# Designs tried in a protein design run: designed miniproteins, single chains, continued (5). Part 11

Each design is a single chain, and the fold is of that chain. pLDDT is the mean over its residues in the fold that is shown.

## One batch from the design tools (miniprotein)

Design m16370
Fold by ESMFold2-Fast:
Structure m16370 (fold): chain A 60 residues (1-60)
Amino acid sequence: MEALVAEIRELAAGLSPEEREAVLAALDAVLASPDATEADLRALLERARALLAEEEARRA
């Protein structure tokens, strides 16, 4: 789980301030849940990757 959390935080750094805050808030919500699973973190990771790809396409 720690590696997934680190990856999500790293990807969030490349996002717009609005998207970064949304992703980090979602990460905090998952981590606050005692039932948080690796699947929840992977879903958030995929969302962060998609948002970063959109930002890169906009900048490229």
Scores: mean pLDDT 79

Design m16371
Fold by ESMFold2-Fast:
Structure m16371 (fold): chain A 68 residues (1-68)
Amino acid sequence: MLEELSVDELFELAEEKIRNGELTAEELNEILLTAIRKVADDPDVELVTRVTARALRLIGLWIDKELK
């Protein structure tokens, strides 16, 4: 289940699925929301910034794969 994975594992899963053309919009949204929920209460602005940057990169990769 997604909640059992770390943020790094969630992003690695998403990146692998994007490379294979297997990631749906629903799965992307679920992975991103799960990762955000894991860091939402963290006072470390640098961590939140890194997670946000990686999430935006994943969205960009997914759009590139789906829309060409």
Scores: mean pLDDT 76

Design m16372
Fold by ESMFold2-Fast:
Structure m16372 (fold): chain A 89 residues (1-89)
Amino acid sequence: SALEELKKRLGEKSAEELIGLVYAGLNPDSPEIKKAREEADKLEEELRKTHSPSVATARAIGHLFVRLMEIAKYASEEEKEKAAEEFLK
């Protein structure tokens, strides 16, 4: 399978992270993904009150990345395979 090929090439953790990002790109209109982006935007605004703009942006991006990976964990095996196939295309 494409998912197993990615795990072989990148290692399991890196493959899971990549699948999370590709899954988000394939499902931009997903309510969960939209919420994750809105959460990151709100976090950036809040952090800009006490941090530099670059630090606020970096931390917001980090939060979004973690949330996208969490969402992808609950994707079906079919959706994960589809994301792996899209990357290998």
Scores: mean pLDDT 80

Design m16373
Fold by ESMFold2-Fast:
Structure m16373 (fold): chain A 80 residues (1-80)
Amino acid sequence: MSEADRLEMEAGAKYFAGVALYTVSKLAGELSEEDIEEAIRLFEEAERLAEEALALDPESESARATLEAARRALEELRRL
């Protein structure tokens, strides 16, 4: 596995962890500030890892998709 591939996988894992946390908290009818802060942290880590992957492989559609998704999630959560 290349370093870019590893960073892409880690970025995706952080992104999906953030989505899972946010979805579970929202579905439970309780979206706490702590859950929002943790989801933001996970999406920030996903953004950073995806940016690092793109620095190594600028043509990675997977890394770009994860970066775009993480940025949209951050914009939405930061508005709450």
Scores: mean pLDDT 83

Design m16374
Fold by ESMFold2-Fast:
Structure m16374 (fold): chain A 75 residues (1-75)
Amino acid sequence: LTKEERAEILESLAVMEATLLARIAKQRGLPLDVLRAEAERSLERFKEIAEKEGLTDVIPRIEQLVDERLAEAAA
């Protein structure tokens, strides 16, 4: 896999996990603070992966995508 392909995969995984967390929170009736805490833990894991893979350039995009998913869940 190229660096670009790895970046796309990492981004896609982050979006999928954020989407799944938001969906589970709605189904379970979880408070938004609990959802935000879980998303923050997830984001830290993706940042660690990005650092190990040399994909730190993707971190701001991942942060943006996660924030967008949480905003949709809060609306």
Scores: mean pLDDT 79

Design m16375
Fold by ESMFold2-Fast:
Structure m16375 (fold): chain A 65 residues (1-65)
Amino acid sequence: MYEVTVVVPNKDEIIEKVKSYLQNAKVERVGDKAIISGTVSEENLYPLAKFVQENGGYFVSIKRL
């Protein structure tokens, strides 16, 4: 399990897809961006990272639990 914080475009379809990879997702919308934090499994970490990168987002933090 990893605790992650990502920044993605403030688009509902992108936010909902990111949330689908996360447990206990918290979303903060700031202008044209959304800051999403939560917990991700080892198996979902790579799919999440790929989706975020392909949709103009980035990781702010990643912490192994």
Scores: mean pLDDT 88

Design m16376
Fold by ESMFold2-Fast:
Structure m16376 (fold): chain A 70 residues (1-70)
Amino acid sequence: SLAMALAESGVKALEDAGMKEYAEKARKYAEEGNFEEARKVAKEALKENPSVNAKAAVKAFERAEELYRE
């Protein structure tokens, strides 16, 4: 699934940012097909640690949500 591939990219970006707890929570939601909640987790991560990797995670989950809704 392209949506799941994008979600995995977002999880990896959160891991690369050192935000392991957020990465695990986002992965759990993505595995359930809940890309909206995964995106919200990434946005909370971005709020806590504004970084290029956290921004990349938000964008990845936004794209996953868009594809899943098509």
Scores: mean pLDDT 84

Design m16377
Fold by ESMFold2-Fast:
Structure m16377 (fold): chain A 62 residues (1-62)
Amino acid sequence: DLAELIKRAEELARQLNISSEEAAEKVQEIARKLIKEKGLSPEEAREEALKRLIEELEKELS
């Protein structure tokens, strides 16, 4: 669920003092890379980018 991924990423960003603006930029950067390297659709790339950002932020908290 895209909405739940967005919510999770926002909560993690807040815990790490990352602005919503910065978090959105990170998602966009990852999504563009996934489109270029893996040929994902924009929708698939956005979901995968959110998942990757969540994993990275959770790793920083561990």
Scores: mean pLDDT 81

Design m16378
Fold by ESMFold2-Fast:
Structure m16378 (fold): chain A 81 residues (1-81)
Amino acid sequence: GLRLSEEERAALAAEFARFDTDGDGTISAAELRAVLESQGLAPSDAEVQAWIDRVDTDGDGTLDWDEFLVLRAEELGYPVE
């Protein structure tokens, strides 16, 4: 599990909701690209797909909330177990 404070989880939840434009509880590759660009990265579609592939167990090209937390926590340097 992620070792995040309630404040850090709330911040990530707000970020997830901001990029979950459809409100379906998942982030598409395009929405994930926007998240990465907000961190000062300029990822290609292939790089975004590689990030999704690291956590996406279904291979559907989307991230749910739990997968998003793992990806973002790792990027921000938070410990994951």
Scores: mean pLDDT 66

Design m16379
Fold by ESMFold2-Fast:
Structure m16379 (fold): chain A 74 residues (1-74)
Amino acid sequence: MAKERAQKILDEVAAELDAFVAEVKDSPVYPLARQVAAAAVAALQHLVEKGDVEGAEKVAAETRAVVAALRASL
């Protein structure tokens, strides 16, 4: 049950990050967007394995804040 909730957070954030990386592919932030996406997905995968829903929510919130900051720099 906890792993399923953490997996849902990973799936939602991964989809958001895939869309963001595609959105910025022709922008100067593209390499940074790819690094942020890779790091966030790796962190969330580890938290899913642990069943750490609270940790997954925190990483999701921090990742969304970084994405918002990168969009503001476009």
Scores: mean pLDDT 86

Design m16380
Fold by ESMFold2-Fast:
Structure m16380 (fold): chain A 62 residues (1-62)
Amino acid sequence: LSEEEVREVEATLYLIKGILAMKAGDYEEAIKWFRKALEIDPDNQAAREGLEEAEKKLKEAQ
C-alpha cells in the first residue's frame, strides 16, 4: 500500500466514525471526525455536508 492509499483509508474511516456519531446524536464527536476526514481530503463532499449538518444540529441542541 502507498502512503496515499493509507490516507484514503484513514479519511474513509473518519467519515464512517462521523456518520456513526451523527446516528448516535453525538454531534460534537461527529464534528471532530468530519474535521479529521477533511484534513486528509478537503474536497470530500460527504465530510463537508456531514460537518455542516453536525454543526447545525449542535446549535439546535443549545
Scores: mean pLDDT 82

Design m16381
Fold by ESMFold2-Fast:
Structure m16381 (fold): chain A 65 residues (1-65)
Amino acid sequence: SEEEIQKLVDEAERAEKEGKYMEAANLYFKAARIYREQGNFDKAAEFLKKAMEYYKKYLKEKGII
C-alpha cells in the first residue's frame, strides 16, 4: 500500500541521516519491490537506484570499495 511505502521511505531517510547506509539500502529495496508489484516500474526503478546508492555508501564506509 502507499501507506506502507511511505513508512519504508520515512524509515530509510531516518537510517540515512543516522549513517546506517545498509539499513537505508534495504528499506529502499523493499519500497522498490512494492512499486514493482503494483506495476509502477518508474517508481520501482527510482527506488532501486536509491538502494544501490546507499549500498555503495555502505561499501565505501567499510573500505570495501
Scores: mean pLDDT 85

Design m16382
Fold by ESMFold2-Fast:
Structure m16382 (fold): chain A 98 residues (1-98)
Amino acid sequence: TEALLERVLARARGLIEQLLAGRISLAQALEALDALVAELRAEGVPLEDQILLLARLAVELQEAAARSTDPAARAALEALAAYLGERIVALARELAAA
């Protein structure tokens, strides 16, 4: 649902803010993103909509990394964007097999 997608995006943005503020580790952020992806699947969100949401998040992470002056924050954002890229490829492969 649109409301679910908006809630997931808001939660993901909150995780990025917590990571940039040093309140959570990169490992905790990756675990939380995995939980969000699992939630989308459990709620029956179509694979194509999951891919679009993750692609939007990856772009937002890349833009945030480009604006970051902190090397550690930039590296963490780039690592999250790369992780989302791998998940998108996996979901796209699943969609192509369906």
Scores: mean pLDDT 81

Design m16383
Fold by ESMFold2-Fast:
Structure m16383 (fold): chain A 65 residues (1-65)
Amino acid sequence: SVTRETAGNLLLVGAQFEGNEVEIKEVDGKKVITLTGKTDKQLEAAKEAGKAIEEITGWEVEVKK
């Protein structure tokens, strides 16, 4: 079966394919991900991906322009 980490990584690849910049940090053993979009469509895709990533993996996701 697909692991939670693998699922999260695939969603990040999807957000990057939609044109979002992806930054990954680790803070106190927790992954913190920043998705940066340039257009409203990219921001919507980033927000949807971020919600799914948080639900599946427990990682923290920030979306910005």
Scores: mean pLDDT 81

Design m16384
Fold by ESMFold2-Fast:
Structure m16384 (fold): chain A 74 residues (1-74)
Amino acid sequence: GSVVTHTKKVKIEVDYDPSIDEQVLIDEISRVVAHVLRREPDGTEVHIKLKNIKSNEELKKKFDEVIAEIDARA
């Protein structure tokens, strides 16, 4: 099996405002995550935290999907 090394964690905090379109928010987060994953070594774990609003489970799921798609391309 592959050698398991300590995974680097990158935390991204987002001030989510309900006035922001979800699609725009997802697109912006996707770009930030893509830049982070391109600069960091493989195996880097990205955490996204939404501020100002109680966590929206649906929005979290969308973020996870975007991260997974970007990671799969890496």
Scores: mean pLDDT 62

Design m16385
Fold by ESMFold2-Fast:
Structure m16385 (fold): chain A 68 residues (1-68)
Amino acid sequence: MKPEDLKTAEAQAAFKAGVAAEKAGDYLGAGKYYARAYFADPSKKELLELAKEYFRKAGRPDLADALG
């Protein structure tokens, strides 16, 4: 997925922040930013799954479960 695939500037900014957190090994931050990007553009279901994946990697399956 590319930032330009997202419809809003907020979703694009959140996605970019998620990618930066992911590259830094900040899995909790990556999950939070990908979740924010999804809520800003809910048509991108892959962002919801990505947020859940990184919350699980961060040892926070409770946050992944809270996303549905």
Scores: mean pLDDT 83

Design m16386
Fold by ESMFold2-Fast:
Structure m16386 (fold): chain A 100 residues (1-100)
Amino acid sequence: GSAEIEAEGPGLKVRARVEAKGDTVHATVEALEGSDRVFVGIGATGDNGSTGTGYAEVKRGERAEVTVKLNEPFSKVRVGVGAIGDDGSSAAATAEVEAK
């Protein structure tokens, strides 16, 4: 399955397009607003208790891809997006996605 997650805070906005299948979450992360560099963390927790994390650095107006592999295949996954700008700004959001 897929979801679009926007994380927004004062001076920082990040969008993650997430695709979930099997044991893997693929996220395309874009820094829509923020400082020149934005650090993005992706966390995933499957309905079976499996977890995974991924990280990327993205420049404002650019995008990066992050792949998160969990320990077990899942039917449903909770995806968290956390972002911090090099100016100390921060944003976070979560969504649930069903695997196809």
Scores: mean pLDDT 82

Design m16387
Fold by ESMFold2-Fast:
Structure m16387 (fold): chain A 88 residues (1-88)
Amino acid sequence: SRGEELAEKARKLAEQSKDPFESELYRLLAELIEAALRGDMERARELAEEIARKIEEYLLSQGFPEEEAREAAEEFLRRLLELAESLA
């Protein structure tokens, strides 16, 4: 139930976000949560990696150094995988 509520909230945030990048991240997050809830951990991992990659690309586009962008992406990946495991 908590996971289902979290996925619904992420879907609503995706629809309400005026920023295309933010909207896409919330959509991917909802898909990750939904994959974890059905036990599809391979798909959840793929989605976590896609989110992390998009965050890295975004930070690089904003002028952040490569090392800082990579570290942020690695931290997001770790947290997303932890979230997925907690919902499985």
Scores: mean pLDDT 88

Design m16388
Fold by ESMFold2-Fast:
Structure m16388 (fold): chain A 66 residues (1-66)
Amino acid sequence: GKYVVVQTDDGHVYQAPAEKAKGAKVGDRVSVTLPNGEVVSGTVQGYSDEPIPGTKGFVKDIEVVS
């Protein structure tokens, strides 16, 4: 997929270009850099070939932490 979907530990859903996930698998724990620059913990939910409607927006970066 061209886009990755991540859910933060507080229950919010964000997306990014799939390359930001650096090959992370569904269920992998990640650190997510939000649009405001805050870094939060989350989990990879899935991948899509199209932008996902209804997410809070695009995150700036994703790092696998497990």
Scores: mean pLDDT 84

Design m16389
Fold by ESMFold2-Fast:
Structure m16389 (fold): chain A 67 residues (1-67)
Amino acid sequence: NYYEFGVIYYNKGKYEEAIKHFKEALAKDPNNSQAWLYLGQAYEKLGNLDEAARYNAKAAEIKKKNL
């Protein structure tokens, strides 16, 4: 499960590895709002605030649409 691998790498502080796995998870299931949120948080940890803002906005959009 790509999402679970992403969470494991995120918790280890391996944010680039986490991003890779979350992107793979989202390629399989683009409605996984938690994967979008983690992707945004991983980019925040890397200091890429513009990417983080885009992915956080996408997470909010998916969460709102699937409620």
Scores: mean pLDDT 84

Design m16390
Fold by ESMFold2-Fast:
Structure m16390 (fold): chain A 74 residues (1-74)
Amino acid sequence: MTISVEEAIEMINKVMDTLSEEEKKKVEEALKLIKEDHEKGVFRPLSEIDKEALEALKRVMHEVLEKEAAEKAA
């Protein structure tokens, strides 16, 4: 399934309420970098993103995609 960066950020924010405070901070920092780069038309290599922030972001993205699939199936 295809999802836009803006849509992904909005859905991630909904899922972030299920995360710990520490995980939220890491995801917020990663999202700030990704959103800023996207708005400026720049694509940052994953190697420049903190590994812990990237792992937290991947977890949230997986949860978002899973919920999206469930909603479409319902």
Scores: mean pLDDT 64

Design m16391
Fold by ESMFold2-Fast:
Structure m16391 (fold): chain A 73 residues (1-73)
Amino acid sequence: NATLTRIIAHEILAIGYFLEGKPEEAVQEYKRAAEIARESGDEELAKTVYQRASRLAKEAGLDDLAKEIEKEA
């Protein structure tokens, strides 16, 4: 499944950026994964990934980005 592969790839990139101490880039990759899930019609997966992105953004002090993502979850 090409769509699922794309979602997983962006989630792996998000984890990689987080481990490198790049939380803003990590959040952007999770957001992209969630967008792809939503575009594919998987609203439950999209919501779950948006929630992960929002939590990471809050922990990193990216308050404006966290609020934007919370509207999608």
Scores: mean pLDDT 84

Design m16392
Fold by ESMFold2-Fast:
Structure m16392 (fold): chain A 104 residues (1-104)
Amino acid sequence: MEEAEKYVKLGEEYYSRFDYDKAIEYYEKAIELDPNYSRAYLNLGKAYFSKGDYEKAIEYYKKAIELDPNYSEAYENLSEVYGEMGDFEKAKEYMEKAKKLLGK
């Protein structure tokens, strides 16, 4: 996964510079090379969340969880998105799932 990892790192670099569109481009290249790369889907979700696209953020965080059901950070990020949308019941549900996975 060396090539997919390089694209994720490039995307993370653009994300840190607030260039979310370039970050998304590189994360999409990573998943094109490795469609099962849960970290790339997590990072896609983060970039869309930062752009205010909560629907796409939820979609990609759910894909990360589908690929890695123990991905605690993806549950934490889902909780945050639902909280921002005012769905406090779902925010609590996903945060409890994240807490259960922490320390494993």
Scores: mean pLDDT 87

Design m16393
Fold by ESMFold2-Fast:
Structure m16393 (fold): chain A 94 residues (1-94)
Amino acid sequence: YAKEAEEAAKKGDVDAAVVNAVAALDKGDYERAARVLEKVIELDPENGRAWVALARAYLELGRYDEAIEYAEKAKKLGASEAAEKIIKEAEKKK
């Protein structure tokens, strides 16, 4: 992720996309947030924050199994605290 100027610019675009997706989540636009975040993980599949946000979107959409799968991916990438919270909420609601 910290490779040369090209990767730095790419990371900036990914960060902006995550910010936009989180704003969509805050507004209740979970489907749009999920769509944006799916593209983010395609560009940066090791972005734990994007996987956390994607798991949140699926949790809010009532798709608890996918929310848990995406949160487990985020946990493996170092976002363990946020991911564990999502897993617990999904397990309670399914």
Scores: mean pLDDT 77

Design m16394
Fold by ESMFold2-Fast:
Structure m16394 (fold): chain A 88 residues (1-88)
Amino acid sequence: SLEELGRQLADLILAGADPEEIARVATKMILEAQEKGLMAEKLSEEEIYKLALEAVRGADIPDSERAAVAGQAIGIGRALSEGRKALP
C-alpha cells in the first residue's frame, strides 16, 4: 500500500540508507500512485528511478533533518493512500 511504502521510505531516511535504496522505495511509491491515477504524467519505472535518485542525491539530507524528512514521507504516503495528490 502507499501508506506502507511511505513508512518504508521514512525508515530508510531515518537510517541514513544509501541514496539508491531510498530512490528504489520512492520509485515503487510513485509507480503505485501513477497506477491509481494520482499523477498527472505517466513515466516509466526507469525514468521515475532516475528522477528519484537525482532528487535524493541533490537533497543531501543532513542528520539533523532526517526525522523531519521521514515525517514528510509518512505524510505523503498517507495523503496518496487517501486518494489525494501529494506530488505533481
Scores: mean pLDDT 76

Design m16395
Fold by ESMFold2-Fast:
Formats: sequence, C-alpha cells, structure tokens
Structure m16395 (fold): chain A 80 residues (1-80)
Amino acid sequence: SLKEEVEARVAEVRALIDELEKNRSKLTPGERRLVEEARRFVDAAEAYLKEHPDISEEEYQTLLEELDRVRARLEKIKEK
C-alpha cells in the first residue's frame, strides 16, 4: 500500500541521516544544514501522518515524491 511505501521511505531516509551523522566531521557546513533540514522534514512528515491518518492517495504520492527528492540529495552527499 502507499502508506507502507511512505513508512518504508521514511525509514530509509532516517537510516541515511543516521549514517551521515556518524561521519559528521567529514561533512561541509552546507551538507550538515541539508542533513538537519532532512531530519526536520521527516519529523514533520511523521507528525503530519500521525495527526491525519485519513490522508488521500494523492497526498501519499506527493509525500513519496518529496521523500525521494530528500533521499537522492542525501545519497549524493554520502557518495563524496
């Protein structure tokens, strides 16, 4: 289901954030800001889903697309 896909994507983004934080000293100040922004986004997304359990499939799809963009950005930082 879309809900399960969103939950899985949130978990994947959190894992990337945690991996980057373990190597925080290797990150530029700009990259550290991107990681912090990603954490705030994921926290806000989880809070939104908890408060609004009855969101539309269109809202789930939009959230998946936003999570995929965040994930792609973090993966590029990891590759350096």
Scores: mean pLDDT 85

Design m16396
Fold by ESMFold2-Fast:
Structure m16396 (fold): chain A 88 residues (1-88)
Amino acid sequence: SHMEQLAARRAEIDAEIERLKSLPLGEIIKNAVKSTLAAQLAIAEWLLEQGYTPEEIREIAKKNGYEKEGEQLAAMLETLRRGRQLDA
């Protein structure tokens, strides 16, 4: 059924999130923005929970040669961080 296909797709996204979390930080930055939007959001939220800031993500990305990917991911961290401040 379509519901079974949606459940399988959710499992694939969850597996991709766990795969990305297992990578070194530079590789997470490089690869997260190439994944689904759901995986990108989950990784951005997880990085904030680990204590990373958007500014740190940008710096690490520049140092590793992934400045464009780092800027995209950092912008997502900033959006999520602002949302959390509104809920406080």
Scores: mean pLDDT 82

Design m16397
Fold by ESMFold2-Fast:
Structure m16397 (fold): chain A 70 residues (1-70)
Amino acid sequence: SMAELAIEHAGEAVAAALAGDLAGAERHAQRATEALPEIGDLVREAVRAAAAGDVEGAAEHLRRAVELAR
């Protein structure tokens, strides 16, 4: 489903941001938003938190995106 695809890309975006791959994070965040626009803001917030080293904040935003996608 598009929701499952969006969550997969959201997780990959956060993982890329944590690894310092900001270009990869942006590509995955865009794909997540294209698949499910409703989670776009949460995915961007998760990526921003991850890029800043806020692992807990990134996880919380990603959890909220998963809840919205259900």
Scores: mean pLDDT 87

Design m16398
Fold by ESMFold2-Fast:
Structure m16398 (fold): chain A 100 residues (1-100)
Amino acid sequence: KKAEEAIKLAEEAKKLALEALALARVALRLAEEKGNKEALIKAIAAALLAIGAIELAEEAIKLAKKGEGEKALKLAKEALRDAVAALELAVEALELALKA
């Protein structure tokens, strides 16, 4: 049952991280076009954090399938936390790129 919870959480985290990565890529392009170094740095940070969250989510799914539900759930929660943080950074980077 913890394995099922971990898979569901990890899939949600992966979906959110992919959305964050897509926004970070848009922010990166706009920051480069406008020459906004602060927006560029935040967009890169958001992209890296999103990639890390995807990797954690994939590892959580793998562990859950092996029956390691408790370890999987811990990684799924970490992936979700990092995915949320990546999305917040991507939004901030986009706002900075649009204003300056």
Scores: mean pLDDT 89

Design m16399
Fold by ESMFold2-Fast:
Structure m16399 (fold): chain A 72 residues (1-72)
Amino acid sequence: NEKEAKELFEKGMLAYAQGKYEDAIKHFERALELDPNNWQAWLNLATAYRKLGDEEKAKEYLEKARELLAKE
């Protein structure tokens, strides 16, 4: 469901803006389950993990975002 994926992504963005990085991650992960081609969600997921100090996951998800963006 495109609408559901977009709503989850927007909830993730709102949580991130509020500094709620764990909540942002949960919303972005759910959005990506519905739309794995959303490179912005991968990028934001990477940045949220970096905020929590998980540099390995941040690098992994940043690579996913860059790979998808290169296809556009």
Scores: mean pLDDT 86

Design m16400
Fold by ESMFold2-Fast:
Structure m16400 (fold): chain A 61 residues (1-61)
Amino acid sequence: SSMEEEAERAALRLVGAIMEWERATGDRAAGDERLRELERAVKTLSDEELIRWAEEKIAEL
């Protein structure tokens, strides 16, 4: 896949991880904040930066 496609997949994996984390913890407010952080990252980061950032965030969950 292109870097753009890899970035899209990384973002989607992070969305899934956040939703699973929210389901496990019941913390909707924290889940919503994590999704807002992802939205900002998608708008501001390059494809390479977004892939690395998303993988790091998944590891932190």
Scores: mean pLDDT 87

Design m16401
Fold by ESMFold2-Fast:
Structure m16401 (fold): chain A 61 residues (1-61)
Amino acid sequence: SGLELAQQVGELVREAEREKDPAKAVELLEKALEIAKQLSGTLGRVVVSEVERLLEEKRKE
């Protein structure tokens, strides 16, 4: 369960990194953040923080 959610977040992040349209990249990162928030414990907090940082950077573009 948690591993599958983490894999989905990773896949969405990779798609967002390869996406040339900043608006589409933001949409992918927002979906990744929603899934990441379903993760529990320290791993969940770290993953959420990383996705939020990437989202902030993309929103500046």
Scores: mean pLDDT 81

Design m16402
Fold by ESMFold2-Fast:
Structure m16402 (fold): chain A 80 residues (1-80)
Amino acid sequence: MAELAEEEERLSAELQEAVAAGDAERAAELGEELRRLGVEAARLEAEAAGLSEEEREALVAQAEAHAEALRAAAVAAAKA
């Protein structure tokens, strides 16, 4: 878990730099990487918490929706 959190922090910093540079393509790629890590972190968190399969799927779906919204916002910000 800690390793995923560190990777997310690193990619988030790179995403902020891509947005500041106006690099929409890099922002999209980094956003996709962050989405994948967020989903994996949500799955591991749900497993560790002993959640039911339905609860795990709900948590993963929430993580996916949140990550996609952030990715879309980052790409839009880079284009602005």
Scores: mean pLDDT 79

Design m16403
Fold by ESMFold2-Fast:
Structure m16403 (fold): chain A 67 residues (1-67)
Amino acid sequence: SEEEALERARARLRERFPELPEEEIERYAREALEFAKAFAEAFNMPLSEGYLELGIDVAEIDIRSRL
């Protein structure tokens, strides 16, 4: 489900960026999910853990660009 995917993204981002405030973790987790959904739609595939990992990677790039 999208809720489970969002929680996975939150957990991953908290692990990689423990210094980020919870509001930023939530924002970037939602960004990761939206990228995952966009990738799935672009390739006419269902939302998968692989696409979620790609979305998380994009969010991580965004975070690092601002640090």
Scores: mean pLDDT 81

Design m16404
Fold by ESMFold2-Fast:
Structure m16404 (fold): chain A 67 residues (1-67)
Amino acid sequence: SMEEKRKLAEEIARELEREFLRRYLEGEISPDEVGPLFRRELLARLKAQPDLSDEEAEELLEWLMSQ
């Protein structure tokens, strides 16, 4: 269902946020790179999910980024 897909997308986003916080604290990424790189990696992770089509992944990314 769409509700299950949204929960999955939120879980993936939370995991990626924790990873990016670690990268930032470790000096792997600059503040200016965080936003663009986060969006790209989040989309890639969503598209890699077998339960999501590419179109659904793009729609979920848009939804997450609009929160």
Scores: mean pLDDT 85

Design m16405
Fold by ESMFold2-Fast:
Structure m16405 (fold): chain A 94 residues (1-94)
Amino acid sequence: MKYGVVVVEVEADSLDSARRALEAITEAAKKMPGVLEVRARLEPVDGGARVIVTVITDSLENAEKLAKAIEEAARKVPGVTRVDVSVGEVDLPA
């Protein structure tokens, strides 16, 4: 079956800002229809931290709606310096 995939990469100027971005992204994702799985990774980097969130949705349409909601949520977090969002479709075995 075909699923939607959203990959969000956020760079923050501090670990605290990165943790807030992660929380904002995961909360936004939980409120959207068609979300099947949310996976998140927090990586400390020199001078801050990076957050990578991967969300699997039941459709590409729901992935596109989710990507917009996540981008808006992440950009509102103080200390977030960069937000990159990628949307795609994947065929996964049942």
Scores: mean pLDDT 82

